# Designed miniproteins, single chains, part 81

Each design is a single chain, and the fold is of that chain. pLDDT is the mean over its residues in the fold that is shown.

## One batch from the design tools (miniprotein)

Design m2992
Fold by ESMFold2-Fast:
Structure m2992 (fold): chain A 100 residues (1-100)
Amino acid sequence: MKEKARELTREARRAALAGDYETAAKKAEEALKLDPENVAALVLLGEAYLKLGDYEKAREAYERALAIAGEDNPALLRRLAEVYRKAGDEERAREYLERA
């Protein structure tokens, strides 16, 4: 189960590196069906949706990753700040940057 989730996460990462964010999101979601607490897959899902302009889904993915990895994780706090900034919520973006 987790081995297949890791393979799907690697496929999602390759798709993201190639700029194929729709495939990256799909593969990350498939990985999360097998391993719902896979932080790497959640981060890739958040990145993919952020690049696709789906800021709500990007926020949900990064918030799930933050809940698992620790609410003080600086990399995830900066990712959430980027999501809020691109969504036009500069006050929320600053709040997350101050926590990072």
Scores: mean pLDDT 85

Design m2993
Fold by ESMFold2-Fast:
Order: sequence, then C-alpha cells, then structure tokens
Structure m2993 (fold): chain A 65 residues (1-65)
Amino acid sequence: LDGEAAGRAGAAAGAAAGGAGPSTSKWDQMLHGGDPETVAEGARKGGLASGDEAGAAASERAALA
C-alpha cells in the first residue's frame, strides 16, 4: 500500500517533468503530425506507441508488489 503511493508519485513526477517541458510536447506533436494511425497500430501490436510509458508501467508493477 505504501509502495503504491510512492510508485504513483514517481510516475506523476516523471509525467510532470516530461509534460511540463516542451520536449515532450514536441515529440508528442511529431508523432501526431507524422502519422497518428501508425501510433494507434503500434499500441495494438504490443505497446510500440506506449514504449515511452514502459518505465511508468514498471514503476506501477513495483508499487503493486
């Protein structure tokens, strides 16, 4: 339970750092402007589009443990 809060805070901090910065916005816009269909297909194939969130998923798994 305590690990869950720590994991969620870590994920939120990571998202805030990335989202707050124009770098993340720039990459997100590039993926969107490039080919949003490819991004959706990647997610279906196994999380290619969610590759950037692999770290967040690992952190959440640790919190659940």
Scores: mean pLDDT 48

Design m2994
Fold by ESMFold2-Fast:
Structure m2994 (fold): chain A 78 residues (1-78)
Amino acid sequence: MGMKEAEKDAELMLQAVESKEVADKIGSLSPEEIGAITYNGVSALRMKGAMSSKDEAEKLNKEAEEIEALGEALIAKA
């Protein structure tokens, strides 16, 4: 547990948003693992947004929503 670990999960999920191959690899994990990675990634981006400029916060919150939607879709298929 830690913000740095959550940031790595955010990077992984952001890669999965742009790459079906990466998304498929994450989707091969258990629903519990997918949920944990998704939650950590969303939390990291939203926390960064709260501490950032308005423009950066808008971008980070949008990225967090994209990660959340992907995570929910991957769990639903698991």
Scores: mean pLDDT 81

Design m2995
Fold by ESMFold2-Fast:
Structure m2995 (fold): chain A 58 residues (1-58)
Amino acid sequence: MKPTPQQRADLVKHAASLLLQGKTPEEARKEVLERAKELGIDEEWANELFDLAQQALA
């Protein structure tokens, strides 16, 4: 399922929070993908949103 604008914002914030807490990119991505799955969001969208959060913090 395509994420809503609110779900996009929430997933990006979640990803950024995990990375700022010192989780590895691999650990943070796994948690974001699991959350997206619970919301019925497609894995491709979850990966794109994680990549955006990671790029924003670089």
Scores: mean pLDDT 82

Design m2996
Fold by ESMFold2-Fast:
Structure m2996 (fold): chain A 93 residues (1-93)
Amino acid sequence: DKELEEAIAEIREAKSYKEINDLANKYAKRFLDRGAEEVERLKAEGRPKEEVERVVSRAVADALLLIGEAIQVILERAREEGLSNEEAFELAK
C-alpha cells in the first residue's frame, strides 16, 4: 500500500515521458518479482492455494494500478502539450 503510493507519487513528479516509463517499468517489475518470491515461499511452507492466489491477485492488481497511473500522467501531460491520446500512447512505450 505505502510502497505503491510512493511509487505513484514518484511517477507523478517525473520530469519526462522517458522517466515516467522507466519508473513504471521498474516498479511494476519490482511488485511482480516480490509477489513471485512470496508465492514460492508460501508454496514451500505448504500454504493453501487460496492464500497463494490472493498474493498473485494483489501483486497483479498493484502492477496494473501503477501502469494505469503512469498512462494517466502521460495522457494528461500530452494533452497539455496539445498531443492526441494516440500520440500519447506512443510515448508510453
Scores: mean pLDDT 81

Design m2997
Fold by ESMFold2-Fast:
Structure m2997 (fold): chain A 67 residues (1-67)
Amino acid sequence: SAAQEEKAKALLAQLLAAADQLLAGGVPKEEVLEILKTALAQRAKELDLPQEKVEAILAEVEEHIAK
């Protein structure tokens, strides 16, 4: 739905911003990924996001951190 799409995009933006802040603070990439995976799991449950959206967000976060 449009509402789920909007929530997924907002969550992705928040996680990417958090990744940038943690990386700038000197947190190792592996630790950043684990923190964000935990946050994604919790927020996805709260927002009732479909598994396909969660997987897409995780892939984007992993690609962003790998840069």
Scores: mean pLDDT 85

Design m2998
Fold by ESMFold2-Fast:
Structure m2998 (fold): chain A 81 residues (1-81)
Amino acid sequence: SVALPTDTLPSPEEVLERGKELIEEAAKSDGSRRAALMTAAVLDFIAAGATPEQVRELAEHARKLGDEETAAIFERLAESL
């Protein structure tokens, strides 16, 4: 197995902030780019071991930006974690 240094592992807070940035970029984008950015955010959160509560916070952030579709997707992801 490949050993990862602890200083290269993002904290849950860092993952949450990165996720908010990706959601904001997705909200500014259309079509396939929006879908790609949203998919990248979801995969990053799964890989980083994000909690359901953190994912729900991202859903609320997306809703505040007017992106109800992205908010619904994050809500469903939170239920699966």
Scores: mean pLDDT 68

Design m2999
Fold by ESMFold2-Fast:
Structure m2999 (fold): chain A 56 residues (1-56)
Amino acid sequence: MEEIKKQGERDYKRLVEMRRARRASKEKFKEIQLETLKELGVPDEVIEKNKKAFDE
């Protein structure tokens, strides 16, 4: 019954990972967009305005 014990641990790990994924997904998306704007040479003033729009 080692498999049953492992399944319980796996379910808990998935629950923790799901919470982290939800939070990380939103933050990572924000980071990617801001980095892309920076790479495109968009002025810092415009980047700041877009950053504020993201938080809403």
Scores: mean pLDDT 67

Design m3000
Fold by ESMFold2-Fast:
Parts: sequence; C-alpha cells; structure tokens
Structure m3000 (fold): chain A 86 residues (1-86)
Amino acid sequence: MTSEQAARLAGAAIEAIGLLLEAKDEKSKEAYKLVLEAVKALIAGDYEKAIELAEEAKKLAEEAGDERAKEVAERVIELAREAQAA
C-alpha cells in the first residue's frame, strides 16, 4: 500500500466513523459498521474479505438510500482492488 492509498483509506475510515455517529437508520448504521470491518480487513492484507464486506455495505447503503454510505463503501472497494492488483 502506497502513502497515497493509506491516506485515502484513512480518509474513508474517518468519514465512515463520523457518519456512523450521525446515522439514524439501522441499515445505514450496519453499512458503516461493515465499511469499518472492510477497512480492518484491508489493513490486515485480507483484500478479498475487504471487498466482500465493502460490497455488502454498499448493498445495505443502497437499501437504506444512504448515498454517503454507498460512496464510502465504493471507495473502500476501489482501494482493496488496487491493493490486490499490486
């Protein structure tokens, strides 16, 4: 993982934490929690698990109508795929 990728991951994690604290819908909360689990998997080098968790988070975000959760999940998916390809 490059310094740029690490910074993007940190930004996504910080945003997900902030949005989790503000979330009122249970599906939105679960989506943000899954984003944070995906971030943990990505830091651990488990890129496949990170992608699976972030894709589940994206699905829950779409069901909740939470565009911000969807965008954060998509950023984590992109970062995990970039890290897996390297």
Scores: mean pLDDT 83

Design m3001
Fold by ESMFold2-Fast:
Structure m3001 (fold): chain A 96 residues (1-96)
Amino acid sequence: SRLEAEIEEGLGRMLEGLGMLKKAAEYYEKAGELYEKLGDYKKAGKMYEEAGKLYESIGDLKKAAEYYRKAGEAYKKAGDYKKAEEMYKKADELEK
């Protein structure tokens, strides 16, 4: 399923380049879930972070906060505590 994760990531990146931000976020979300199932927590965190950024840019602050928290959890599982803290701070700021 790594190929599936890479395809979903590639589609997300392509759709983002085309300005299709909501669809791009949905593909990054799927890629994150697939990388998480593979135990690739670093890539999962990156995918959830990209989804959070896109939801934030379209004004879906609830989904943005949700995906920043998921990114934080994935980065923490990957041992990247600094990125995890950054993601939790982004989520907290959006919930104010």
Scores: mean pLDDT 89

Design m3002
Fold by ESMFold2-Fast:
Structure m3002 (fold): chain A 75 residues (1-75)
Amino acid sequence: MLEEVLKLAEKYLTPEEVEQLKKELEQLEKESSPEEVELALKILLEQLKLLEEGKSSAPAEVVAEVKAQIARIEA
């Protein structure tokens, strides 16, 4: 799933935006449980679908949304 998500991101985002997204995902992977990472990937996929539709333009917003959902699940 991660590889598919990253390929989709590379298709619709600039290389710089993709690199920022990768860094944020790597930080989440280091700091979060595998379950939280899987949830992050699912949310990221939904956000990439919005980018494909031209309805979203901010990879930083995608990561922020993922972090917010993880925080709510934890407490």
Scores: mean pLDDT 66

Design m3003
Fold by ESMFold2-Fast:
Structure m3003 (fold): chain A 67 residues (1-67)
Amino acid sequence: MEKEFEADVKLAFLDIMLAIAKISGDEETAKKLEEIRDKARQAYEAGNYEEFDKLYEEGVKVFKESL
């Protein structure tokens, strides 16, 4: 439950970062974040929380580099 809850929160943050990129008109960052989010969701569905955490960190880095 705890790992699942953390993953759900992180996935929500990926969705928020993607929404911000889309609203800002940064199509390149939005595309990268969407790809990362989709991979993260796949890892989450597979129960691979280590891969999910790596993908989340990658998404945060992509978003931060866009600022």
Scores: mean pLDDT 82

Design m3004
Fold by ESMFold2-Fast:
Structure m3004 (fold): chain A 68 residues (1-68)
Amino acid sequence: SMEAEELFKKGLEAFKAGNYEEAAKYFEKALSLEPSARGLAYLGAAYHKLGNDEEAARYFEEAERLAG
C-alpha cells in the first residue's frame, strides 16, 4: 500500500541519517501494514546498528524465509 511505502521511505531517510531507533520504528510500522523481505532486512540492519545483534539475526532469518 502507499501508506506502507511512505512509512518505509521515512525509515530509509532516518536510517541514512544515522537515526537507527527512528528508522526501526518506521520499518516496524510499515511491516505491520505490509510484510516484506526488504522491510524485515532493513529492520534487522537498524537493530544491528543499535547493537541488538540477537534481534537483528531474528529479522534477517525472517527476511530470508519470506524471500524464498
Scores: mean pLDDT 88

Design m3005
Fold by ESMFold2-Fast:
Structure m3005 (fold): chain A 58 residues (1-58)
Amino acid sequence: MELSEEQREEIEKELRRAYEESNGDLLAVHEKAQELAERLGVDLATVMALAEEVLREL
């Protein structure tokens, strides 16, 4: 992945927050992942892989 460790950690925090604030709405997590991918200029697939790790961490 082309992400720094700090970027990865912040992305995971934002994805985890989206999940918690939406009470487990996977669509909200997916929307946040798309927003982060566009904002950071990284592949959506990379951010979605991190989202899967966040969901597994529950």
Scores: mean pLDDT 76

Design m3006
Fold by ESMFold2-Fast:
Structure m3006 (fold): chain A 76 residues (1-76)
Amino acid sequence: SLEEARENYKKGLEAFDNGDYETAAQYFEKAADHYEAAGNRTLAAMAYGLSAIAYRQAGNTEKADEYLAKARELAA
C-alpha cells in the first residue's frame, strides 16, 4: 500500500541519516516496490534512485547500478 511505501521510505531516511547505508538502501527498495505495486511509477522511480544512491554509499556498486537502471526505466 502507499502507507507501507511511506513507512519504508521514512525508515530508509532514518537509516541513511545514521550512516547505515545498506539498511537505508533496503528500506528505499521496499518503499519503491510498494509504490510500483500501487501504480505510482514516479514515486517508485524516486525511491529506486535513492536505493541506488544508498547502495553506492555502502560500496555495493552492483546493486546501485541495478536500481539506477530500474529507476530510469520507470521514469521513461
Scores: mean pLDDT 89

Design m3007
Fold by ESMFold2-Fast:
Formats: C-alpha cells, sequence, structure tokens
Structure m3007 (fold): chain A 74 residues (1-74)
C-alpha cells in the first residue's frame, strides 16, 4: 500500500517529498539549494518519486506532490 511505498523510499527521496510538502512547487535547482544536494541527486530522486506516482512536474519544470503523495502526507 501507500505506507509501504513510503517506507521503501531512500533518505534522499523522503527529504525531497518533505520539502515539496512544506514549500510547495519547486524546481530541481530550488530543491538542490534547499536540501544542500547536487541537482543530479535531486533529479534522480524526483524521477524515482514520479515512477511511484508520488510527485508530478508542471510545464515550468516545477515538481509538486501528486494526489497519491498528498494522501500519504495527510
Amino acid sequence: GLAAALAALSPTERAVLRALAEHGPLTVAELAELLGLSQATVSRAVRGLEARGLVRRDANGRWSLDRAGLGALA
């Protein structure tokens, strides 16, 4: 279930998911600066989260929680 998917997240994926929940839609560059990580590391993490259906990217390259990600944090 969704709880099991969250338990399976890497520490980096979990940090990205929390940042998006707290700060709203963010680009890879904004996430990298906020979390003190490389853009390459953040880019891999958001792709992993997108593959799980937890985040989505808008037309401007901003990542936000998808419906499943919002449900996981509510």
Scores: mean pLDDT 78

Design m3008
Fold by ESMFold2-Fast:
Structure m3008 (fold): chain A 61 residues (1-61)
Amino acid sequence: MVTAEDLRALMETLKVSAEQLLAWYERQIAELEELYKKTKDPRLKEELEKMRHVAALVRSL
Protein backbone atom coordinates (compact mmCIF):
# COMPACT_ATOMS: atom_id res chain seq x y z
CA MET A 1 0.00 0.00 0.00
CA VAL A 2 1.42 3.40 -1.01
CA THR A 3 1.84 5.85 1.90
CA ALA A 4 2.62 9.59 2.15
CA GLU A 5 6.12 8.64 3.42
CA ASP A 6 6.69 6.45 0.31
CA LEU A 7 5.71 9.40 -1.90
CA ARG A 8 8.06 11.76 -0.03
CA ALA A 9 10.91 9.23 -0.45
CA LEU A 10 10.07 8.92 -4.18
CA MET A 11 10.13 12.72 -4.61
CA GLU A 12 13.54 12.93 -2.86
CA THR A 13 14.92 10.06 -5.01
CA LEU A 14 13.68 11.61 -8.28
CA LYS A 15 14.44 15.19 -7.09
CA VAL A 16 10.96 16.37 -8.09
CA SER A 17 8.39 18.49 -6.28
CA ALA A 18 4.92 17.28 -5.22
CA GLU A 19 3.52 19.53 -7.99
CA GLN A 20 5.74 17.86 -10.62
CA LEU A 21 4.89 14.37 -9.34
CA LEU A 22 1.14 15.20 -9.36
CA ALA A 23 1.40 16.58 -12.93
CA TRP A 24 3.08 13.31 -14.03
CA TYR A 25 0.34 11.15 -12.43
CA GLU A 26 -2.44 13.33 -13.90
CA ARG A 27 -0.89 12.91 -17.37
CA GLN A 28 -0.61 9.12 -16.93
CA ILE A 29 -4.24 8.97 -15.71
CA ALA A 30 -5.43 10.92 -18.79
CA GLU A 31 -3.48 8.60 -21.16
CA LEU A 32 -4.82 5.46 -19.42
CA GLU A 33 -8.40 6.82 -19.53
CA GLU A 34 -8.11 7.28 -23.32
CA LEU A 35 -6.64 3.77 -23.72
CA TYR A 36 -9.39 2.28 -21.52
CA LYS A 37 -12.11 3.99 -23.63
CA LYS A 38 -10.67 2.26 -26.73
CA THR A 39 -9.85 -1.21 -25.29
CA LYS A 40 -12.28 -1.68 -22.33
CA ASP A 41 -9.50 -3.78 -20.74
CA PRO A 42 -10.36 -4.37 -17.02
CA ARG A 43 -6.63 -4.43 -16.14
CA LEU A 44 -6.36 -0.82 -17.35
CA LYS A 45 -9.37 0.11 -15.18
CA GLU A 46 -7.66 -1.40 -12.10
CA GLU A 47 -4.39 0.44 -12.89
CA LEU A 48 -6.33 3.69 -13.44
CA GLU A 49 -8.04 3.37 -10.03
CA LYS A 50 -4.66 2.72 -8.36
CA MET A 51 -3.10 5.78 -10.05
CA ARG A 52 -6.07 7.96 -9.02
CA HIS A 53 -5.55 6.84 -5.41
CA VAL A 54 -1.83 7.75 -5.55
CA ALA A 55 -2.63 11.14 -7.15
CA ALA A 56 -5.07 11.86 -4.28
CA LEU A 57 -2.28 11.07 -1.77
CA VAL A 58 0.13 13.43 -3.60
CA ARG A 59 -2.52 16.20 -3.46
CA SER A 60 -2.74 15.71 0.34
CA LEU A 61 1.03 16.35 0.71
Scores: mean pLDDT 80

Design m3009
Fold by ESMFold2-Fast:
Structure m3009 (fold): chain A 61 residues (1-61)
Amino acid sequence: SVEEAKRRGRELMRKAYEDTGGDVVAALNQAVEKLRNDPTLSEEELEAAIKAASEVAEELL
């Protein structure tokens, strides 16, 4: 679902932020790459997940 895709995007962004030691730009790039490589996401779910990841990135700045 779109709701679950958004949650996944947020979780991946937070994980990537930890993994990159607080590099927001590198973390967002990693999260987006993982989302784009997920074959279980529809086009709509992928767009929603990327947007949710980007919103977390903006909060972290």
Scores: mean pLDDT 84

Design m3010
Fold by ESMFold2-Fast:
Structure m3010 (fold): chain A 60 residues (1-60)
Amino acid sequence: LEEELERAIERVEELERAGRLSREQADRIKELIRQYAEAVRAGDGRAAFEALLEIARILE
């Protein structure tokens, strides 16, 4: 999980540098990645799924 989170955050930062995401979008996605990790650790599948859906919406 930790390695996957690190890679996900790195990818978001790469997309921001490439101009594919605004700073605000990148910050929001990084926050959602943290929320996803917390939900997974807490066993909260609904919160984890909601975080993933919101990330997907931003990436549209």
Scores: mean pLDDT 81

Design m3011
Fold by ESMFold2-Fast:
Structure m3011 (fold): chain A 61 residues (1-61)
Amino acid sequence: SSVEESVDQLVANSPSREVAITALRWEIKRIEEDMKTASPEEQEKLREKKKVLEEKLAELE
């Protein structure tokens, strides 16, 4: 139900560490693009999700 749970599932469902890293980087890029057209409330939610993705990426690197 949390963003962290969704990110953990993304990593768990990846066949390798390299695939997980690529998927996390892709999701971060998508969020950055979405933030350009998002409302202030949506931008806040996207920033929190991006933070969780960046923290998980740092753990895998």
Scores: mean pLDDT 80

Design m3012
Fold by ESMFold2-Fast:
Structure m3012 (fold): chain A 58 residues (1-58)
Amino acid sequence: MKEELLRELIRLEEERALLLMEISIEKLLPKPDEKRIAELEKRVEELDKRIAELREKL
């Protein structure tokens, strides 16, 4: 129950960290892909909402 929710939270936090890392890498490139950055930022927003919902259940 609680352990299952914590496991899902860890998974979402890991996905979020990877997306933030990808955004950082793209921004550091000589020719950043602005469209890709926007798409990744949108995915981070979606994960933030899911993480917030899950934290309320803990």
Scores: mean pLDDT 83

Design m3013
Fold by ESMFold2-Fast:
Structure m3013 (fold): chain A 61 residues (1-61)
Amino acid sequence: MSELEKQQLEHIKARLQERGVSPELAEKIATLLVDRFVVNSLEQADIVLDTSEATLLKLLG
């Protein structure tokens, strides 16, 4: 789990930073997505990110 969790966090952080989110905010969002959405693969993380861009903006508050 720790290895997969790290991969999920790094993957989500990289995608958010590519879209212009700061590294600090990307880390917070990635942690929330992994914890709240209980993703268990990089594919699920990609689906959540692609489907939930509006949700990501709301999570930023």
Scores: mean pLDDT 66

Design m3014
Fold by ESMFold2-Fast:
Structure m3014 (fold): chain A 110 residues (1-110)
Amino acid sequence: SLKITQSPTSLTVKEGEKVTINATTSKPVDGKVRWFKQFPGEEPVPLIINGNKLVEGVDERISASGSGTNYSLTIEKAKVEDTATYYFEVFDEETQKWVRSSGTTLTVEK
């Protein structure tokens, strides 16, 4: 079964700092990955699709990179409104299902 390790589990940064969230997969994937942002009490919203494509309307301070087993999400100049839980998701070709990470809880302070 495909496994995802996302790190860190949680982090607190000050406004203006760069945030990097890493995800690794138990086996290589062909870029069929996506990233989500979830605010408390709300449904997750997509940020990145097809590995590195920014979803329309998402802040351009957000970017993603990676291939094979190593992937990352970067937030440049963090803002208080970036405070949320971030999830990595991978399409598992063997099961034909999306597998979601345990997420990273980001807190941005002024």
Scores: mean pLDDT 88

Design m3015
Fold by ESMFold2-Fast:
Structure m3015 (fold): chain A 89 residues (1-89)
Amino acid sequence: AAAPRTVTLEIVRNGKVVLKEEAVYDPATNTYTGEKITLTIEGDTATLKVHPSVKVKVGDVVLLNGYFLGTIVEVKEDNTAKIALSGLA
């Protein structure tokens, strides 16, 4: 059976978890799709699209399977955030 590969995505602010959910990873697009968030890795940056019910801020930390992925550096009006990756891109 072709079970999709799942990972845990977390958004952390001031040491507190703001959002935690399971996301499905697609290696063809380098995209992690959860219920409220979609994360796409593009070179040294990532793009995070969030549901309007989720409030993210510049300085929020993104964890992938509990490992530090990067920090939110920009939040756009279309519920898209830009992440500066920790050098793993």
Scores: mean pLDDT 79

Design m3016
Fold by ESMFold2-Fast:
Structure m3016 (fold): chain A 61 residues (1-61)
Amino acid sequence: SREELLQRRRELLEKMFENTKKAIEYKKDGSPEAIEKANQYLKEAFEAAREYTRLDEELRS
């Protein structure tokens, strides 16, 4: 349903913000392992953003 898709879109937005915050936190630690974790969280945030865009386009159709 459209309502279910709107809920999914909100969840993706929250996921983007949460993963970005975690990436910043790990980057501040600055260890090689923390930098690797930060990169992983950034990839997750970017993927969530791409899914958000696809779903947003579907909702506009």
Scores: mean pLDDT 85

Design m3017
Fold by ESMFold2-Fast:
Structure m3017 (fold): chain A 63 residues (1-63)
Amino acid sequence: SEEEKRVQEEIDRLRAESDRHLAEANKYLEKGDKEKASLHFSRAVAADIQAIAVEIEYELKKK
């Protein structure tokens, strides 16, 4: 369905966002910029939590 497609696209987008922020966090960590590394790590975690929330919300709607 179009709804399933949109939900999967949202999850995929959030997972890609998390991966991007993890890569940036690692680059800043290598440079010794712990403040920017921490910021990007926090954003990666937030994106992962959002992806899980989107998946759970969709499963709850399938009743």
Scores: mean pLDDT 86

Design m3018
Fold by ESMFold2-Fast:
Structure m3018 (fold): chain A 78 residues (1-78)
Amino acid sequence: MEIDWDNEAARLVIALGNAFLKRGDYEGAAEAYEWAIEKYPDSPEAPTAYRNLAIAYRKLGDFEKAEEWEKKAQELEA
């Protein structure tokens, strides 16, 4: 069985974004989540990335972007 490197890479980048989010580096978190979504849009981790990206943008004060990403997360988690 081949390892799904795209799924593993998505998981690692999202974990990195989560680490940035936990330490209060909201810019780093947003960049990591956006990169994961751009490179691995079909990843099962994508809904988590959208949700946490919305949180990061809200913490940055970009409420319009936060609402956009929150809506995308809801559509994927429906």
Scores: mean pLDDT 77

Design m3019
Fold by ESMFold2-Fast:
Structure m3019 (fold): chain A 95 residues (1-95)
Amino acid sequence: SREEVLEQAAAIMDGFGLGVRAAEAPSLEEIKRLMEEGFRKLAEKYPDPQLLREAARAAIAGLRVTGRMKGLSDEEIEQRVKAAEEAAERVLAET
């Protein structure tokens, strides 16, 4: 249980960090690229689909938090989140 909790925490932290980096991307195309590349690496590190889903949720949270801190509008945040979710779902579907 402790080992499982630590693995889940690591996946969440890695995902959140990916979301933070994606929020700093200059375009929706770059967000999709960063999310797809980042999630392919996470899929190699975390073969458990449940951990990947937790990382995806954390990435979206990281993107929202960072977007708000940067002063992006709710509409801009929604567009960026949608792009990131589409990219993460593609990787999750292949896992």
Scores: mean pLDDT 84

Design m3020
Fold by ESMFold2-Fast:
Structure m3020 (fold): chain A 95 residues (1-95)
Amino acid sequence: MTPDEKMAERIMDAVEAGVEGALADPSLSPEQVLDGLIEQINSVKDIAERNKLSKEIRDKIAERLLGIIDRVKAALPDLDEAKVAEAEKIVESIK
């Protein structure tokens, strides 16, 4: 595994752990969980751009982020469809 691949894996593991923690937090509304996820996706995009990550690594990051979005959609009732679409659009911009 290259240093860039290790960085990407650590970042994605941190995002997944953060989302699991947010979903387990009864004080957070579905909107707050989704807003937090959008902030994390924007942070991942910024890291990928600043570190000039390869297309192969960015594609793998995007696939994992879409999987996280799908898990959040499955876990939370009545999510704002427009905000979900916004999150998915940001992920597409990482590719």
Scores: mean pLDDT 86

Design m3021
Fold by ESMFold2-Fast:
Structure m3021 (fold): chain A 86 residues (1-86)
Amino acid sequence: YEEGIKYYKEEIEKNPNDYVAWAGLGYAYYLQGKYEKAIEYFEKALALDPNNYKAWENLAKAYEKLGKKELAKEYQEKAKKLAEEK
């Protein structure tokens, strides 16, 4: 996970609009159990690409881990709708 975090940070320094790198950072922190940091980075990725259904899905998972069940369900439904319509 350390190599992944370093890689994505370097990509963001080169291209701060790389929503894939922001989402990758979020997922790396999620896998480490750092759910609040994961949410921060997923929100940044979604600000750049709000149609990224995988980022919405991962954001929902992070909120579920923090016990925010209503937000998790809302974002999971958002992800499913985007995956079906696009």
Scores: mean pLDDT 81

Design m3023
Fold by ESMFold2-Fast:
Structure m3023 (fold): chain A 58 residues (1-58)
Amino acid sequence: RETALAVARALAETAGLSVGAVLDPRPSRATLRRLARGLGMSVEEARELARALHAAAA
């Protein structure tokens, strides 16, 4: 949980998002596109990452 929150914070800072946006259980496509751009990955990869982070942070 604490590791997931630390990772979510780092990703939020990299993508220019809030931690709440990264940990949203239903992230918008716009949020996923921003994560994908910030991390150099596909939107589908960003969706899987966000899902895993949400599950680990819960």
Scores: mean pLDDT 76

Design m3025
Fold by ESMFold2-Fast:
Structure m3025 (fold): chain A 65 residues (1-65)
Amino acid sequence: MMAKIEEFRERVDELERRGGSLAEYIELLHEIHDEGIGDLEIRQRLGRGIGRSTVAASREAARAL
């Protein structure tokens, strides 16, 4: 889990650097959740960029239901 979260942090930094789209952040969040990493851990360890995407992904999940 620790090794995976560091890998995801690097991917978030890369998306922020190149100006990734909201859809790319949502896809990354799905991968992070598939590894069993919760929203609180994402916000604490991956920073504000992924935090904004967590809110967007949560809204999209609610619409899909």
Scores: mean pLDDT 63

Design m3027
Fold by ESMFold2-Fast:
Structure m3027 (fold): chain A 66 residues (1-66)
Amino acid sequence: MRFRVRISGDAPHATGVVLRLLGLPGVEVKPLGEDEFEVTYTGSPEEAERLLEELNSLPGVEAERL
């Protein structure tokens, strides 16, 4: 699954959580900017959907399926 993650510049507490989630095995991260990432997850589709949902649940974080 491929998706884009954006972090609000005024939400520094969210940055650490996002980076921890993106540090999972099977996650490939391409930085597009300081607070924007393109993410490819090569694990199971179920875990990919859960990761996307967890990212979107964080204040100041927007994750969009590509």
Scores: mean pLDDT 75

Design m3028
Fold by ESMFold2-Fast:
Structure m3028 (fold): chain A 66 residues (1-66)
Amino acid sequence: MEEVREHLQKAVDALNAGNYEEAVEHARKALELDPENRMAHYILAAAYRKLGKTDEADEWLAKARA
């Protein structure tokens, strides 16, 4: 849990800093540890949307809401 929380915190910090690629990397690491982590899915959706990858953003948002 702590490692998942650490990656999620880094992903949120990266989103707030405008480092969207870094946010994707940290959120993916959280999912490697906890594949059903809904917060990581929401972070991926937000980061991909900011990167202009709307199709990927919509896919991750759908996974978060499933």
Scores: mean pLDDT 82

